# Designed miniproteins, single chains, continued (5), part 105

Each design is a single chain, and the fold is of that chain. pLDDT is the mean over its residues in the fold that is shown.

## One batch from the design tools (miniprotein)

Design m19631
Fold by ESMFold2-Fast:
Structure m19631 (fold): chain A 88 residues (1-88)
Amino acid sequence: AVARAEELLDQFKTALKNGDNDSAIKSLEQLTRLAVEVALTLPGTRGVGEALRAIGLGLDGIRAIKNGDNDAAIKSAEEMLALVRELS
């Protein structure tokens, strides 16, 4: 999970640097889905709570992309990777 999350973050950063918002959105979607799936491996309501946190970070990233705020978008994706690392 961590290695795939790192790959997706690198793809996301590259896409944003190149102004390729469509590829950035796809990478963020895949990173968010991966973080949710990792969170849902946790037992009980903790897994649900961490999955909702992952969704929230994904939404923050989407809003940042829409607003052209690449720094905020990268921060959201980096926090998503940190969450995957914490839960793995």
Scores: mean pLDDT 85

Design m19632
Fold by ESMFold2-Fast:
Structure m19632 (fold): chain A 94 residues (1-94)
Amino acid sequence: SREEVIKLAEEALKLAEEALESGKFSEEDKKRIEELMRRVKELIENNAPDIEIISEVLRLLLELATQAKKLGDEELYKRAAEIGSRFEELREKL
């Protein structure tokens, strides 16, 4: 549902914000994550189709998971993967 898509997108954005607040990312990686967060927010504000929001959030979560692996942040990796799995399930129902 639309409400589930928005709720999971908000959870992903909150995870990204918490990750940036950790101070573990390089300036370039921080900027990349911030740009992906901005794209997700723009799609939500413009009432983009669910599939577009899901696709952009999955892109953000993939970046978070990739960076988490490089940093050895197992908790961030796990949380990003869990939200991503829930988005994949929603995408299959579209």
Scores: mean pLDDT 85

Design m19633
Fold by ESMFold2-Fast:
Structure m19633 (fold): chain A 79 residues (1-79)
Amino acid sequence: MELTEEEKKEIEKAVSNVDKEAMIENLKEALKSPDEYTRLKAAYALGLLGTEEARAALREALDDPSEAVRAAAREALAR
């Protein structure tokens, strides 16, 4: 349930070339996904964006039922 280095690099490329506000909106929806892996990727991407709004969305992920998602949100907020 950890992201691979390849998946992390794909997310990094995506966040570098997009409208960050629109991406944060999409990632907030992804955090509500029933798929744990989708929520995990969203938490990682929000951490890369590092904006105030992204950090607010990550705080919601701290209450996620999955320990893996909560761990990713905690790690992202520590950056």
Scores: mean pLDDT 77

Design m19634
Fold by ESMFold2-Fast:
Structure m19634 (fold): chain A 72 residues (1-72)
Amino acid sequence: HMQKIKDLAAKSAAGGAAFDEALATYQRLEELRKIDPEKAEAYLDSLPPEQRQGLIDAIEAARKRLEALRTP
């Protein structure tokens, strides 16, 4: 799941920034959903199954992290 996000972070020489990338992806998708929910769903549907699963996992992890920050 997270291996794809980790790999992308490594390419940007971020190393440990995999979670930051996941958080950024989640925020980007949330912004898109506010503007055009149809486009957000179309984007997810257009991704290959494996990549989509990785993205969903990354978004879920980012969501949990945001929730933990707000309700310690």
Scores: mean pLDDT 64

Design m19635
Fold by ESMFold2-Fast:
Structure m19635 (fold): chain A 74 residues (1-74)
Amino acid sequence: GFAQLGVLEVDGKRRLVVAAGGLSKEEIEEVAKEAVELARKEKADEVVVNGTEDGKEIGKLVKEALPDLPVRVI
């Protein structure tokens, strides 16, 4: 499996990008935790996850931890 996380600025907003696939349940939870920590540290304005089942699940876990943060699937 794979997981990639990064923060970039798009149109003056800080975007956390998460791309993941082929992960175990435990790996999904670890990546979601790292994404939440990175979003807080970088003061992300939004989160974008890839359209894999793993990406969607990570996005769901991030939204549960940070309910005011917009999460989008691409």
Scores: mean pLDDT 88

Design m19636
Fold by ESMFold2-Fast:
Structure m19636 (fold): chain A 99 residues (1-99)
Amino acid sequence: MLLVRLEDGTVLAIVPVEVKPGMDLLQAVKEELLREFPDDELARRAAENITADQLGVILMVTPDGKVVDVTGTTLAEAQANADKIPVGSGLWVLAEAPA
């Protein structure tokens, strides 16, 4: 997981998720957040309260190593189209934390 601070003070969390058949992408994001920050109360609360509509997908890395810009897609839209995403692709999921 990467944390990025923007010029305006906004903190972005970038969570990588590998796409597998029948995967719940929101659950995968929650599990990765809790794995990276198991002792963080804020991370636990964020994982409990986030929804797929609040999370954006910025990049898809195909199994062949191609990087595809998918900025403007929500995690909910990615989940709805999961059957069209090549198995083994990495998704870079963006969560915005208020400053």
Scores: mean pLDDT 73

Design m19637
Fold by ESMFold2-Fast:
Structure m19637 (fold): chain A 97 residues (1-97)
Amino acid sequence: HHHLSEEEKKVFNDLKEFAKKNNLKILPYGTRAKTKELAEKQVEILKKNLPGAYLIFKLKDSDYYYVIRFQTKEDAEKALNYLKEKYNLEYAEVVES
């Protein structure tokens, strides 16, 4: 069973609101992984057929690395900077396809 924590729910809702207000295009095929290596492998698989930029991030004390796909590297970097300013991130990186 998977339950999103209240912090995770808030992060995703805030990110969606930020994207809408700033006209950032979040694309389908977001995912999550238990390790950084698995998240990076998922991005490598996805980027072969799905172009764009991938934001990988992990909240401090979260069990998962989250992957969100954006239309452009600039959109992904804006989202990354927003999350870094508002939340305590253990890891965050943008990977361009």
Scores: mean pLDDT 80

Design m19638
Fold by ESMFold2-Fast:
Structure m19638 (fold): chain A 74 residues (1-74)
Amino acid sequence: SMEDVRAEIEALLEARGASASVRAYVRELMDGVERKLAQGQRPSDEELEGMRAALEDLLGPEAAEEIVALIRRA
């Protein structure tokens, strides 16, 4: 569920010592994903790759891949 995905992502961000700004950015991404899912849509592969690139810059490639994989599961 989206609730479970949000919880896992928040735990990952806390474990990695993500800044308040990075956490706010990731929460905004989650809100966008949840809005699409509520409309019966899913993020496109292009949108998910854009998210991965942005998250890689902020958190590194491993965390970016984990977050995108969790979003795909939602």
Scores: mean pLDDT 85

Design m19639
Fold by ESMFold2-Fast:
Structure m19639 (fold): chain A 56 residues (1-56)
Amino acid sequence: MKEEEVAREQARLAEIRKRLASLPPPKTDDEYARQQRRIRLELEGKTPEEIEKELN
């Protein structure tokens, strides 16, 4: 696509939504926020170790 940056962002948002839908339903706002943040960090290419550091 000529607007590759916009396409990447749209694809990233779609992946976040898809992954959230496949996870068990969050029981608290904090749980939901952690799930969203974890998925975003994964899509940014961070390692599991970096994700755990960011979430703590």
Scores: mean pLDDT 73

Design m19640
Fold by ESMFold2-Fast:
Structure m19640 (fold): chain A 57 residues (1-57)
Amino acid sequence: AATDADIATVKAAAGVDDAGARLGAQLGLSVSGQPATGLSEEQRRNAGLAGAALAAA
């Protein structure tokens, strides 16, 4: 699951609201295929940004 820090990172980077950032972060973590608890902060950020881009499309 996406953390509040993941959501804040996606919100700042993608320029979306909290709901959009939350969905983007969750989708990005799902697409990465990695368990959220096993990801580094950088990997979570990258996954969240990818998810935000997918959610915005």
Scores: mean pLDDT 60

Design m19641
Fold by ESMFold2-Fast:
Structure m19641 (fold): chain A 79 residues (1-79)
Amino acid sequence: MPTTEEAEAVRGVFDLLLANPDKEFTPEEIAEKLGVSVETAKRALDWLVEQGIAEKVPGTDKYRLGPRGQAAAAERAAA
């Protein structure tokens, strides 16, 4: 189970990606925006990728909103 800090980072990363669905972020950029360590950001991103909420951009170290996350963003925008 993730630590409380990792759980908060997962929520923060998810909210950041939902707010910026067309943007790609490095783990370093996410860490700076959320005020967490790069390692914590990477762990949060790994879990979100497993859930289909985030997606790693092929050939890069960048992450974006995945298909499941894009569906959630569309639902939030419509509400």
Scores: mean pLDDT 76

Design m19642
Fold by ESMFold2-Fast:
Structure m19642 (fold): chain A 99 residues (1-99)
Amino acid sequence: SKMDQLKAIGEEIVKILKEAGVPQSVVDEIKNLIDELLNQLLNSSDSRDIMNTMQQFVSKVIAAMPIVERSDPEKAKRLEELLLRFSGIVLIEAKLLES
């Protein structure tokens, strides 16, 4: 399912951030935003609310990217790919809720 894909991508994002030494408080914020996005999609929440949470998630991950790149440049590239895939799935699912 799309939810299983998002959960798996989210878990990999969190793992990369933790292994790169991103501060625990930032990792916890990103984990909470992922959990909120999954809950909003499961509950067919307003697409604007979903997009607002997604923008917060994307911003937090991008802000942590320099730490990941300094730790492991290949993991930073993987994180960018995961972020693009996660955001793409969320965008499509949010648009379907408008139909």
Scores: mean pLDDT 88

Design m19643
Fold by ESMFold2-Fast:
Structure m19643 (fold): chain A 115 residues (1-115)
Amino acid sequence: DEKKEELKKGAEALEGLLEGLNSELEEAKKYAEKSKEKLQEETSAAADLARAAAGLAERLSKYVPEMGELARELEELARRLKELENGKPEEQLKAIEEAVEAVQRALELAREAAE
């Protein structure tokens, strides 16, 4: 089943992106009080991961319509994360956390649709 195979591969890719975002979030939390440069790096990396997740969600929206909404949400989060690279640490951390939550929702939808 092509649909099931694409959803499984999409879920695997989303899982990798979620692991990356969680890693960036933990590093951002570690350096939030210590290094503005490190927090900028983690925020930028999170933006790139959110954009990749948006592309995956858009591709999977042909099978799971709710993915289209998540793709738009992830693209807006990626844009906001780029704008927040020089922002306040609390706003950077919150935006990374929101990206983690959005990718987690996309992963859950892909896994459910794959059965």
Scores: mean pLDDT 87

Design m19644
Fold by ESMFold2-Fast:
Structure m19644 (fold): chain A 82 residues (1-82)
Amino acid sequence: SMEIEKEVEEALSRLTELGRQLGQIYMQALADGNLDLANQILNEMVDIQKLVDEALAEKDPKKKLEKIKEAIERAEELIKKA
């Protein structure tokens, strides 16, 4: 339980950092006039936020961590493709 709680905290911190990076990529896409990329990032960030909201509502710490990790993987893939 305590180990999973720590992993959840660390995973949420990682998500926060990935969100910051995606925000920077979004702003750069807007500055470059790349509206297709900017819109793609916004749409994917909405889907990622939905996973985060589902994770925060999850009562089982293991399932919560799995949902957070899924959100992290999606954010990391988006950054790699941008």
Scores: mean pLDDT 88

Design m19645
Fold by ESMFold2-Fast:
Structure m19645 (fold): chain A 75 residues (1-75)
Amino acid sequence: STLPQEVLDFLATAEAKLAEIARLSGGDRSPVEEAERIVAETLERLGTEDDREERLKAIEEALARLDALVAEARA
């Protein structure tokens, strides 16, 4: 089955942020593993959430967490 558009958009954005974290972290796997966990937890939540507004909120919260990891990796 086709995923909702907001989930596809989230996955594309998350993949780009995860790749950036990986590039900035060199050999350190901890930030990458944390980012992968955020994505996995968010996808599990989105898979059981019937309310679109709550899905969008979960996506916004996840993207903010990923942005914090990108900022930390750049420091």
Scores: mean pLDDT 85

Design m19646
Fold by ESMFold2-Fast:
Structure m19646 (fold): chain A 98 residues (1-98)
Amino acid sequence: SDELLAEADKLVAEAEKALAEGDLEKALECAKKLIDLALKAIKEGDLDTAEYILEKAIELCEKLVEKAKELGDEEAALEAEELLGLAEILLGLVKRLK
């Protein structure tokens, strides 16, 4: 779990930098990788780590939606909204399993 937490924190930092630079493609890639890490934590039974990663993914996806709409990138906004919905469903599942 410490390794997954460190990787998640690195992805969040990379995504925040990408968002500041207007690099929506890289920020979306980081969001997808965060969800993949959360799924790995769920498979390993590390629900506390999964919850942490999913909460970070939700925060990132909310910022991504806002930034994509600001930049007029409708495709990036839709993809970010889909990732947000997936992360929220997974977080609900994790909380139910705890």
Scores: mean pLDDT 90

Design m19647
Fold by ESMFold2-Fast:
Structure m19647 (fold): chain A 65 residues (1-65)
Amino acid sequence: TSLSAAIAHALVRRYRGRVTEEQAREAAEEAVKKLGITDGSEASPEDRQRAFELAVRLLEERYGL
């Protein structure tokens, strides 16, 4: 499973019904890309946390969460 897919699933779970799977995936993919992290299963815990936090911020800024 890719890093972006794992983050997207966590975001859908976090926001329950307030974001779509598509919105979560787009935010996760954008966060991973912006941070220059390899979108694979081997990201460090620090990189995973950074990507998740950026994806949260992107969703909250974009959708008023």
Scores: mean pLDDT 80

Design m19648
Fold by ESMFold2-Fast:
Structure m19648 (fold): chain A 94 residues (1-94)
Amino acid sequence: METLEVDASQDAIQKGLVEAARIAAHTGREVRLVIKDAVQGELEITRVQAPDGTVVLVRYRNLASGEVATTVLQFDAEGRLVREVVQPITIVAK
C-alpha cells in the first residue's frame, strides 16, 4: 500500500489522483490518497490526459466515506482504446 497526501485545491487533487491511478494500474497495489481540508459534500469528476496518451477518469462518490472508483484509459496514436484498468483508490478527508 502507498499513501499520497495532497492539498484540497482542484489542481493538487487532480495531480494526486492521476499519480495514484498510475501507481495502482502499474503495480496492482492499493493506493490511499489523503486530501487535507476537503470540502463537505463536494462531488467531482476528474478527467486528465497525460503526454503518453493515458486518460484518467475519477469520480468522487463521497469524500467522507473514503471510497472512489478510478479508471485509467490508454489510447493509441489513432485514438482507439487499447487498455482499460479499473482500480479502487481510497480517499480520506482530514
Scores: mean pLDDT 56

Design m19649
Fold by ESMFold2-Fast:
Structure m19649 (fold): chain A 100 residues (1-100)
Amino acid sequence: TQNEAKRKRHRDMVNSFNDYLTSHYDDLVSMRGRIADAMSTATTPLDSVKVGGRTYRDLMSSMLPEKDRISVQRMSDMSSLFAFEHALAVARKNVEKKKA
């Protein structure tokens, strides 16, 4: 029925998001390290830090539904970093589950 189709679409979107986080785990780990280095030196703008040609905001935007992507680009650096750390934690758990 229509309600079953709607539930399936929601589940498929959640699965696609989790698969995206898992497939980009190495990029997320690399980006976290680069952000930590940039913060320790205080000379490199965070938005200039790239992994695979993408900034941490680009990675975060790609992990969110289209309707939420613009909000990530408009977040403060600290709010974006907290969202990024959360996404990295989810990706890490997904990778650990697949290896177990």
Scores: mean pLDDT 63

Design m19650
Fold by ESMFold2-Fast:
Structure m19650 (fold): chain A 67 residues (1-67)
Amino acid sequence: SAAAYEEALRRSREIAKETAERAGGAPTPQDIAAALAEVNRVATEAGLSKEQRNEILAETKALLEAA
């Protein structure tokens, strides 16, 4: 559902923010990998399609690589 997608997206953005804050604004490749694993779990538990999960994962990766 749209609500499930919106909630997963909100949670993924929180995970990205928390990861960047814990890393002092300089997340390592290991920090990024851990964040992506948590986001993938959240999206999977929300019942999102593979395409929707990949979109959210791509956003999380881009946000953390730009930090």
Scores: mean pLDDT 86

Design m19651
Fold by ESMFold2-Fast:
Structure m19651 (fold): chain A 95 residues (1-95)
Amino acid sequence: SLAQLLEQAQVLDKKATEAAEAGDYKGAIESLIEAGRLLAQDPSLHEAALRAYQEALQLAKHVGDEEGIKRAREGLAELYRKLGDLEKAEEWLKE
């Protein structure tokens, strides 16, 4: 349900914050990517999913996590495919 997706995403957002505060940036990035994936399951939450993936991408770029950058970009590409924006989806995989 929508409420369950939001609750699970809130738990992951808290885990991301706690991980980042502890200096575990990889854990924070992974939690944000997972939050984006969960939120992307419901069309009404696609903007929240976009924000979660963008936060993961920004953090991954900041700390030089190449795998995190790749995973966040793949998440954004899949989200844009779900939105029907195939051109923007391809741009995220190219960059």
Scores: mean pLDDT 87

Design m19652
Fold by ESMFold2-Fast:
Structure m19652 (fold): chain A 97 residues (1-97)
Amino acid sequence: SVEKLKELARELKNEELLERLEEAVKKKDWTGVVEVGIEIGEEAEKRGNLDLAERAYEAGLKLGIENNVPQELIDELLERLLEVSVKVLEEAVKKVT
């Protein structure tokens, strides 16, 4: 949901991403909303917060599918979500083995 992406942008303390997200929502620019969702995920990955990145890509994917955004963005989100999910699983395995 849009509210989930806003919460994730606030967790990152990135006012620019939050403002861009709110502007895209006001314009009903769902492609723009999804693009900001990808950027939230990328920023989370740069900070090492893979859990936040996974949540951002998942929220972006759901919004993208529900609002029929371009297939190229759906494909990018699926690839990013899979990559981050694998990294999360690998880190979890290292802690218990």
Scores: mean pLDDT 84

Design m19653
Fold by ESMFold2-Fast:
Structure m19653 (fold): chain A 62 residues (1-62)
Amino acid sequence: SEVEELERRLLQAVAVDRDEARVAALLGEMYTLLTAQLGPEAARARVEALRRGLDALASGIA
């Protein structure tokens, strides 16, 4: 699915490429796609949870 493909690209951008600009762009695409599928409130919550997880992974927030 498009969501699964975006999640794979997000993980690569964070963990492998460490490209913050690409992470931001991919999160925007994810929000647009999830808004169409789940509605804006659920999409926002899902993207914010994903963003926090990715930020912790990239920045070592402990």
Scores: mean pLDDT 77

Design m19654
Fold by ESMFold2-Fast:
Structure m19654 (fold): chain A 69 residues (1-69)
Amino acid sequence: SAAKAKRIALLQKYLDYSKQQLALVEAEIKRLKEQGAPASRIASLERAAAGLQATIASYEAQIAQIQAE
């Protein structure tokens, strides 16, 4: 249905945004590790990356559930 397609399209935009944010955080983690930054700063960004990964998994699960409707 058109409504189902619109719901998937909106979730896909949120998913794409979250993936872009994760890529930026992962690039920053790599940069900080290469520069010998404090472990506490790296750990904070790794927690942020884990949160983004959980958000991505949630959006992917929601899209899959709507597709199964």
Scores: mean pLDDT 91

Design m19655
Fold by ESMFold2-Fast:
Structure m19655 (fold): chain A 56 residues (1-56)
Amino acid sequence: MKAIALKDFEGTGPSTISFKKGEELEVLKEYPDGMVVAKNKKGEVGLIGKDMLKYL
């Protein structure tokens, strides 16, 4: 599932990813607590907040 980043984010943890505002991300899994597993343009996979994304 595709989503667009609503803001720049710099991941500082081993389970997070970095992206820029407007970057297209692939959502692999959604958790009911508002966290998602997403893949960025580099192919990195990590946990981010659903509030940072607009689903396409």
Scores: mean pLDDT 79

Design m19656
Fold by ESMFold2-Fast:
Structure m19656 (fold): chain A 90 residues (1-90)
Amino acid sequence: SENEELEKLAEKLHEYKEISEKARKLTEEIRADPAKAEELIKKFEKEMLEEFKDDKEKVEVIKKFVELARIFYAGLQARKANPALEAPAE
């Protein structure tokens, strides 16, 4: 299932510290300036795929993370469009 793929991705990110650190930094940069998210994600994908192009497993992890980063970006934009999601709601 898709949930099993996400669990495997999380496990591989723990194994590949360099990828997980750069992924965390990208997420923090997107959170700081969501308007730059598209540019930041595109740059991250290009640079990471070039760096790890000879490692098929790392390439797949990078691609899956980029997919999740795009979902995260869409979520941040949706929250800005609806202030109720930013209010202290449980």
Scores: mean pLDDT 72

Design m19657
Fold by ESMFold2-Fast:
Structure m19657 (fold): chain A 76 residues (1-76)
Amino acid sequence: DEALREEAERYRERGLEAERAGDTKAAAEYYRRASEALLEVDPNSPEGYALLARAYYLEGNYEKAEEYGQKALELA
């Protein structure tokens, strides 16, 4: 779905802006929303899992960040 991919891109952009501003909480929330939209279109989206991994990393959940980061690499 093109609309969900556009939604994911908007949230990814907002996540990057928040991360550059040092707002790691907002960045994590935006990356999770982008991931949710991508995984709804394709449940095996490497980009979807990569964004989810980054969200967990910014939240300090390094175990889940590693798990989803590895999944993103396996699907790429």
Scores: mean pLDDT 88

Design m19658
Fold by ESMFold2-Fast:
Structure m19658 (fold): chain A 110 residues (1-110)
Amino acid sequence: VEEILKEIEKAIEAIKNKDFDSAIEALEKAKELADTLKPTNYDPSYVLRIGTSLGLARIHLSLNMLDLAIEEIIRALEILKEAVEEQRLTPEELREVLDELIEELKRLKE
């Protein structure tokens, strides 16, 4: 859990510095560690909350509102960090969420 949290925190700091390549690299490492997460306190509402912030990020990107899109991606990562710390997600859900975050960061890069 601590190693996954460290990689998510690295991604958040990289995004704040507009270093999307480093953010993507950190999230790929978090994805490799996903099987270490045990859903001891499973709560499916966290997937919905993360999805909502990512949906808002996509809307802001479609409107060329880059700073607002970045704000929503950071919000999604903060919710993900909480979910991992509290063991709220399955390894499969964690991988799916990380894949969605990586794809949004790739859109920001290009």
Scores: mean pLDDT 87

Design m19659
Fold by ESMFold2-Fast:
Structure m19659 (fold): chain A 96 residues (1-96)
Amino acid sequence: AIPKSIQEAFEKLKNGDEATIKSYEVAAKMLRESGMPPRMLAGFILSSGKKFKIPPVEIAFLALLALGVPADQALKEALKVKTQEEAEQLINQALK
């Protein structure tokens, strides 16, 4: 179930699916409300994404949302990401 849901979420994010975008915004809000500093939160999201082999676009999108980047901008930037390394570079830029 989880692997299919992850692949479906990736395709829906590429198509700008509102319900999928909203689900990521809810997840990012919960992460922000944890009280974890932005840099530590971003590191946690990137590390977890790499460990669980989540598509780099999805991890970049969640991390940008957790850093408070607006959903439209976060999605546009995340969709440019092709690798885990590019996701890490994008998030490091957003932390400055």
Scores: mean pLDDT 78

Design m19660
Fold by ESMFold2-Fast:
Structure m19660 (fold): chain A 89 residues (1-89)
Amino acid sequence: MSKEEIAKRVEKVVDEASTLTKEAVEKAEKDPSTQKTAADILLSQKHMLNAAAYIAEYAGDKETAERAYKAADVAYDNYKKLKDAYDKL
């Protein structure tokens, strides 16, 4: 697999994960009963984005890896907020 193919696949994963993160947060804000499921989705997205970042690093694409790590941090921060809200219910 070429560096360009890896970068394109990681960018797609980052974009799709970012969309799912926003949708999960919005759904949890409208329906508190979904907060646990939304938190679990966000934690899964963090792990997927970290895996994508590792693949990009292995391919020597530092810039794409840094973007994926940044997106993973955003997913994890939102996970912590939703989990904290859920645990107080």
Scores: mean pLDDT 78

Design m19661
Fold by ESMFold2-Fast:
Structure m19661 (fold): chain A 56 residues (1-56)
Amino acid sequence: GTFPSKEKQEEYIEFAKKHPDAKLPASGEDMTPEKNKWALGRGFLLLKERGLEPAP
């Protein structure tokens, strides 16, 4: 897939903030679209807090 735009990155960050108790799937579990969105959002949030933007 294409790397998400900055606007989409912010959307993912907001999604992750709304689900602070969520976690990555356990070993052997499939990554659902919702879990993937959360995981990306958390990653982007951490990068943004450190003043680092992910490269495309």
Scores: mean pLDDT 66

Design m19662
Fold by ESMFold2-Fast:
Structure m19662 (fold): chain A 99 residues (1-99)
Amino acid sequence: STPAEQLIEAIKNKDIERAVEIVRRMFDEEVAWLRAQHPQLSDALVEALRARFEELLEETKKKLEELLKKNDIEGALEVLREMLARMTAEMAAALRAAG
């Protein structure tokens, strides 16, 4: 089972704590991959990306709670997709800026 498949299952089960755990693990794996590809990546940049991730995750968690209360599984999955896409874009932008 992929992280994406595990995340879909957590949302279908309305298990927000499990969804948050999976998303945090996905972020940690992405950071580990970035550090391996860019050995000179600054700790300050990684800390800034983590702070931004935590901010977006907290906002996303609140939206998930409201959508799952309404049994809007598709809306909850879309909110997660948007959050993950935003984090990917912000990581790419930070890497481009850190020349």
Scores: mean pLDDT 86

Design m19663
Fold by ESMFold2-Fast:
Structure m19663 (fold): chain A 59 residues (1-59)
Amino acid sequence: MGEEFEKANQDLQEAIELLKKGEEDPAVAEKARKEDPEKFAEMKYQAEQVLKKQEESLK
């Protein structure tokens, strides 16, 4: 697969993991937000959409 496609999927997975870790440890989420606020906001939005879809699918 193309490098850009693989990176996009990896970034999304990292965003999902970051969001989950942030729920267990808010300091992790705050640190990520401070390091790259725009990227974090985008990743968080995408991760929330994917997580919501997954959780609804599991119900």
Scores: mean pLDDT 68

Design m19664
Fold by ESMFold2-Fast:
Structure m19664 (fold): chain A 98 residues (1-98)
Amino acid sequence: MTIEEYKKAAEELLKQGAKEGDKPPVTLSPEERKRILGKKAVFDFIMGKVVEVDDETLEIGVRDLLARDKRRTYSQEEIDRIIKEFKEEWKRMLEKAK
């Protein structure tokens, strides 16, 4: 899977799913905030921006994105593989941005 293919899939999901605007939380649990940050980090990555976040937050964002893809069903093994590939590409882009 290439970044370009991933961006296209994510853009199509965003068109059908949750809208672009995440506002700063006023009163949210740490878990809810982490989920929002994860979704935003994945969105920013798709838009060509790389923001440094912890691995757990990134995994939450990717899993949420895949769960919204109504075109196909992902096995747990496929989700884990996609998360791993995403993390590797994320690290590569962060290093390249230095």
Scores: mean pLDDT 65

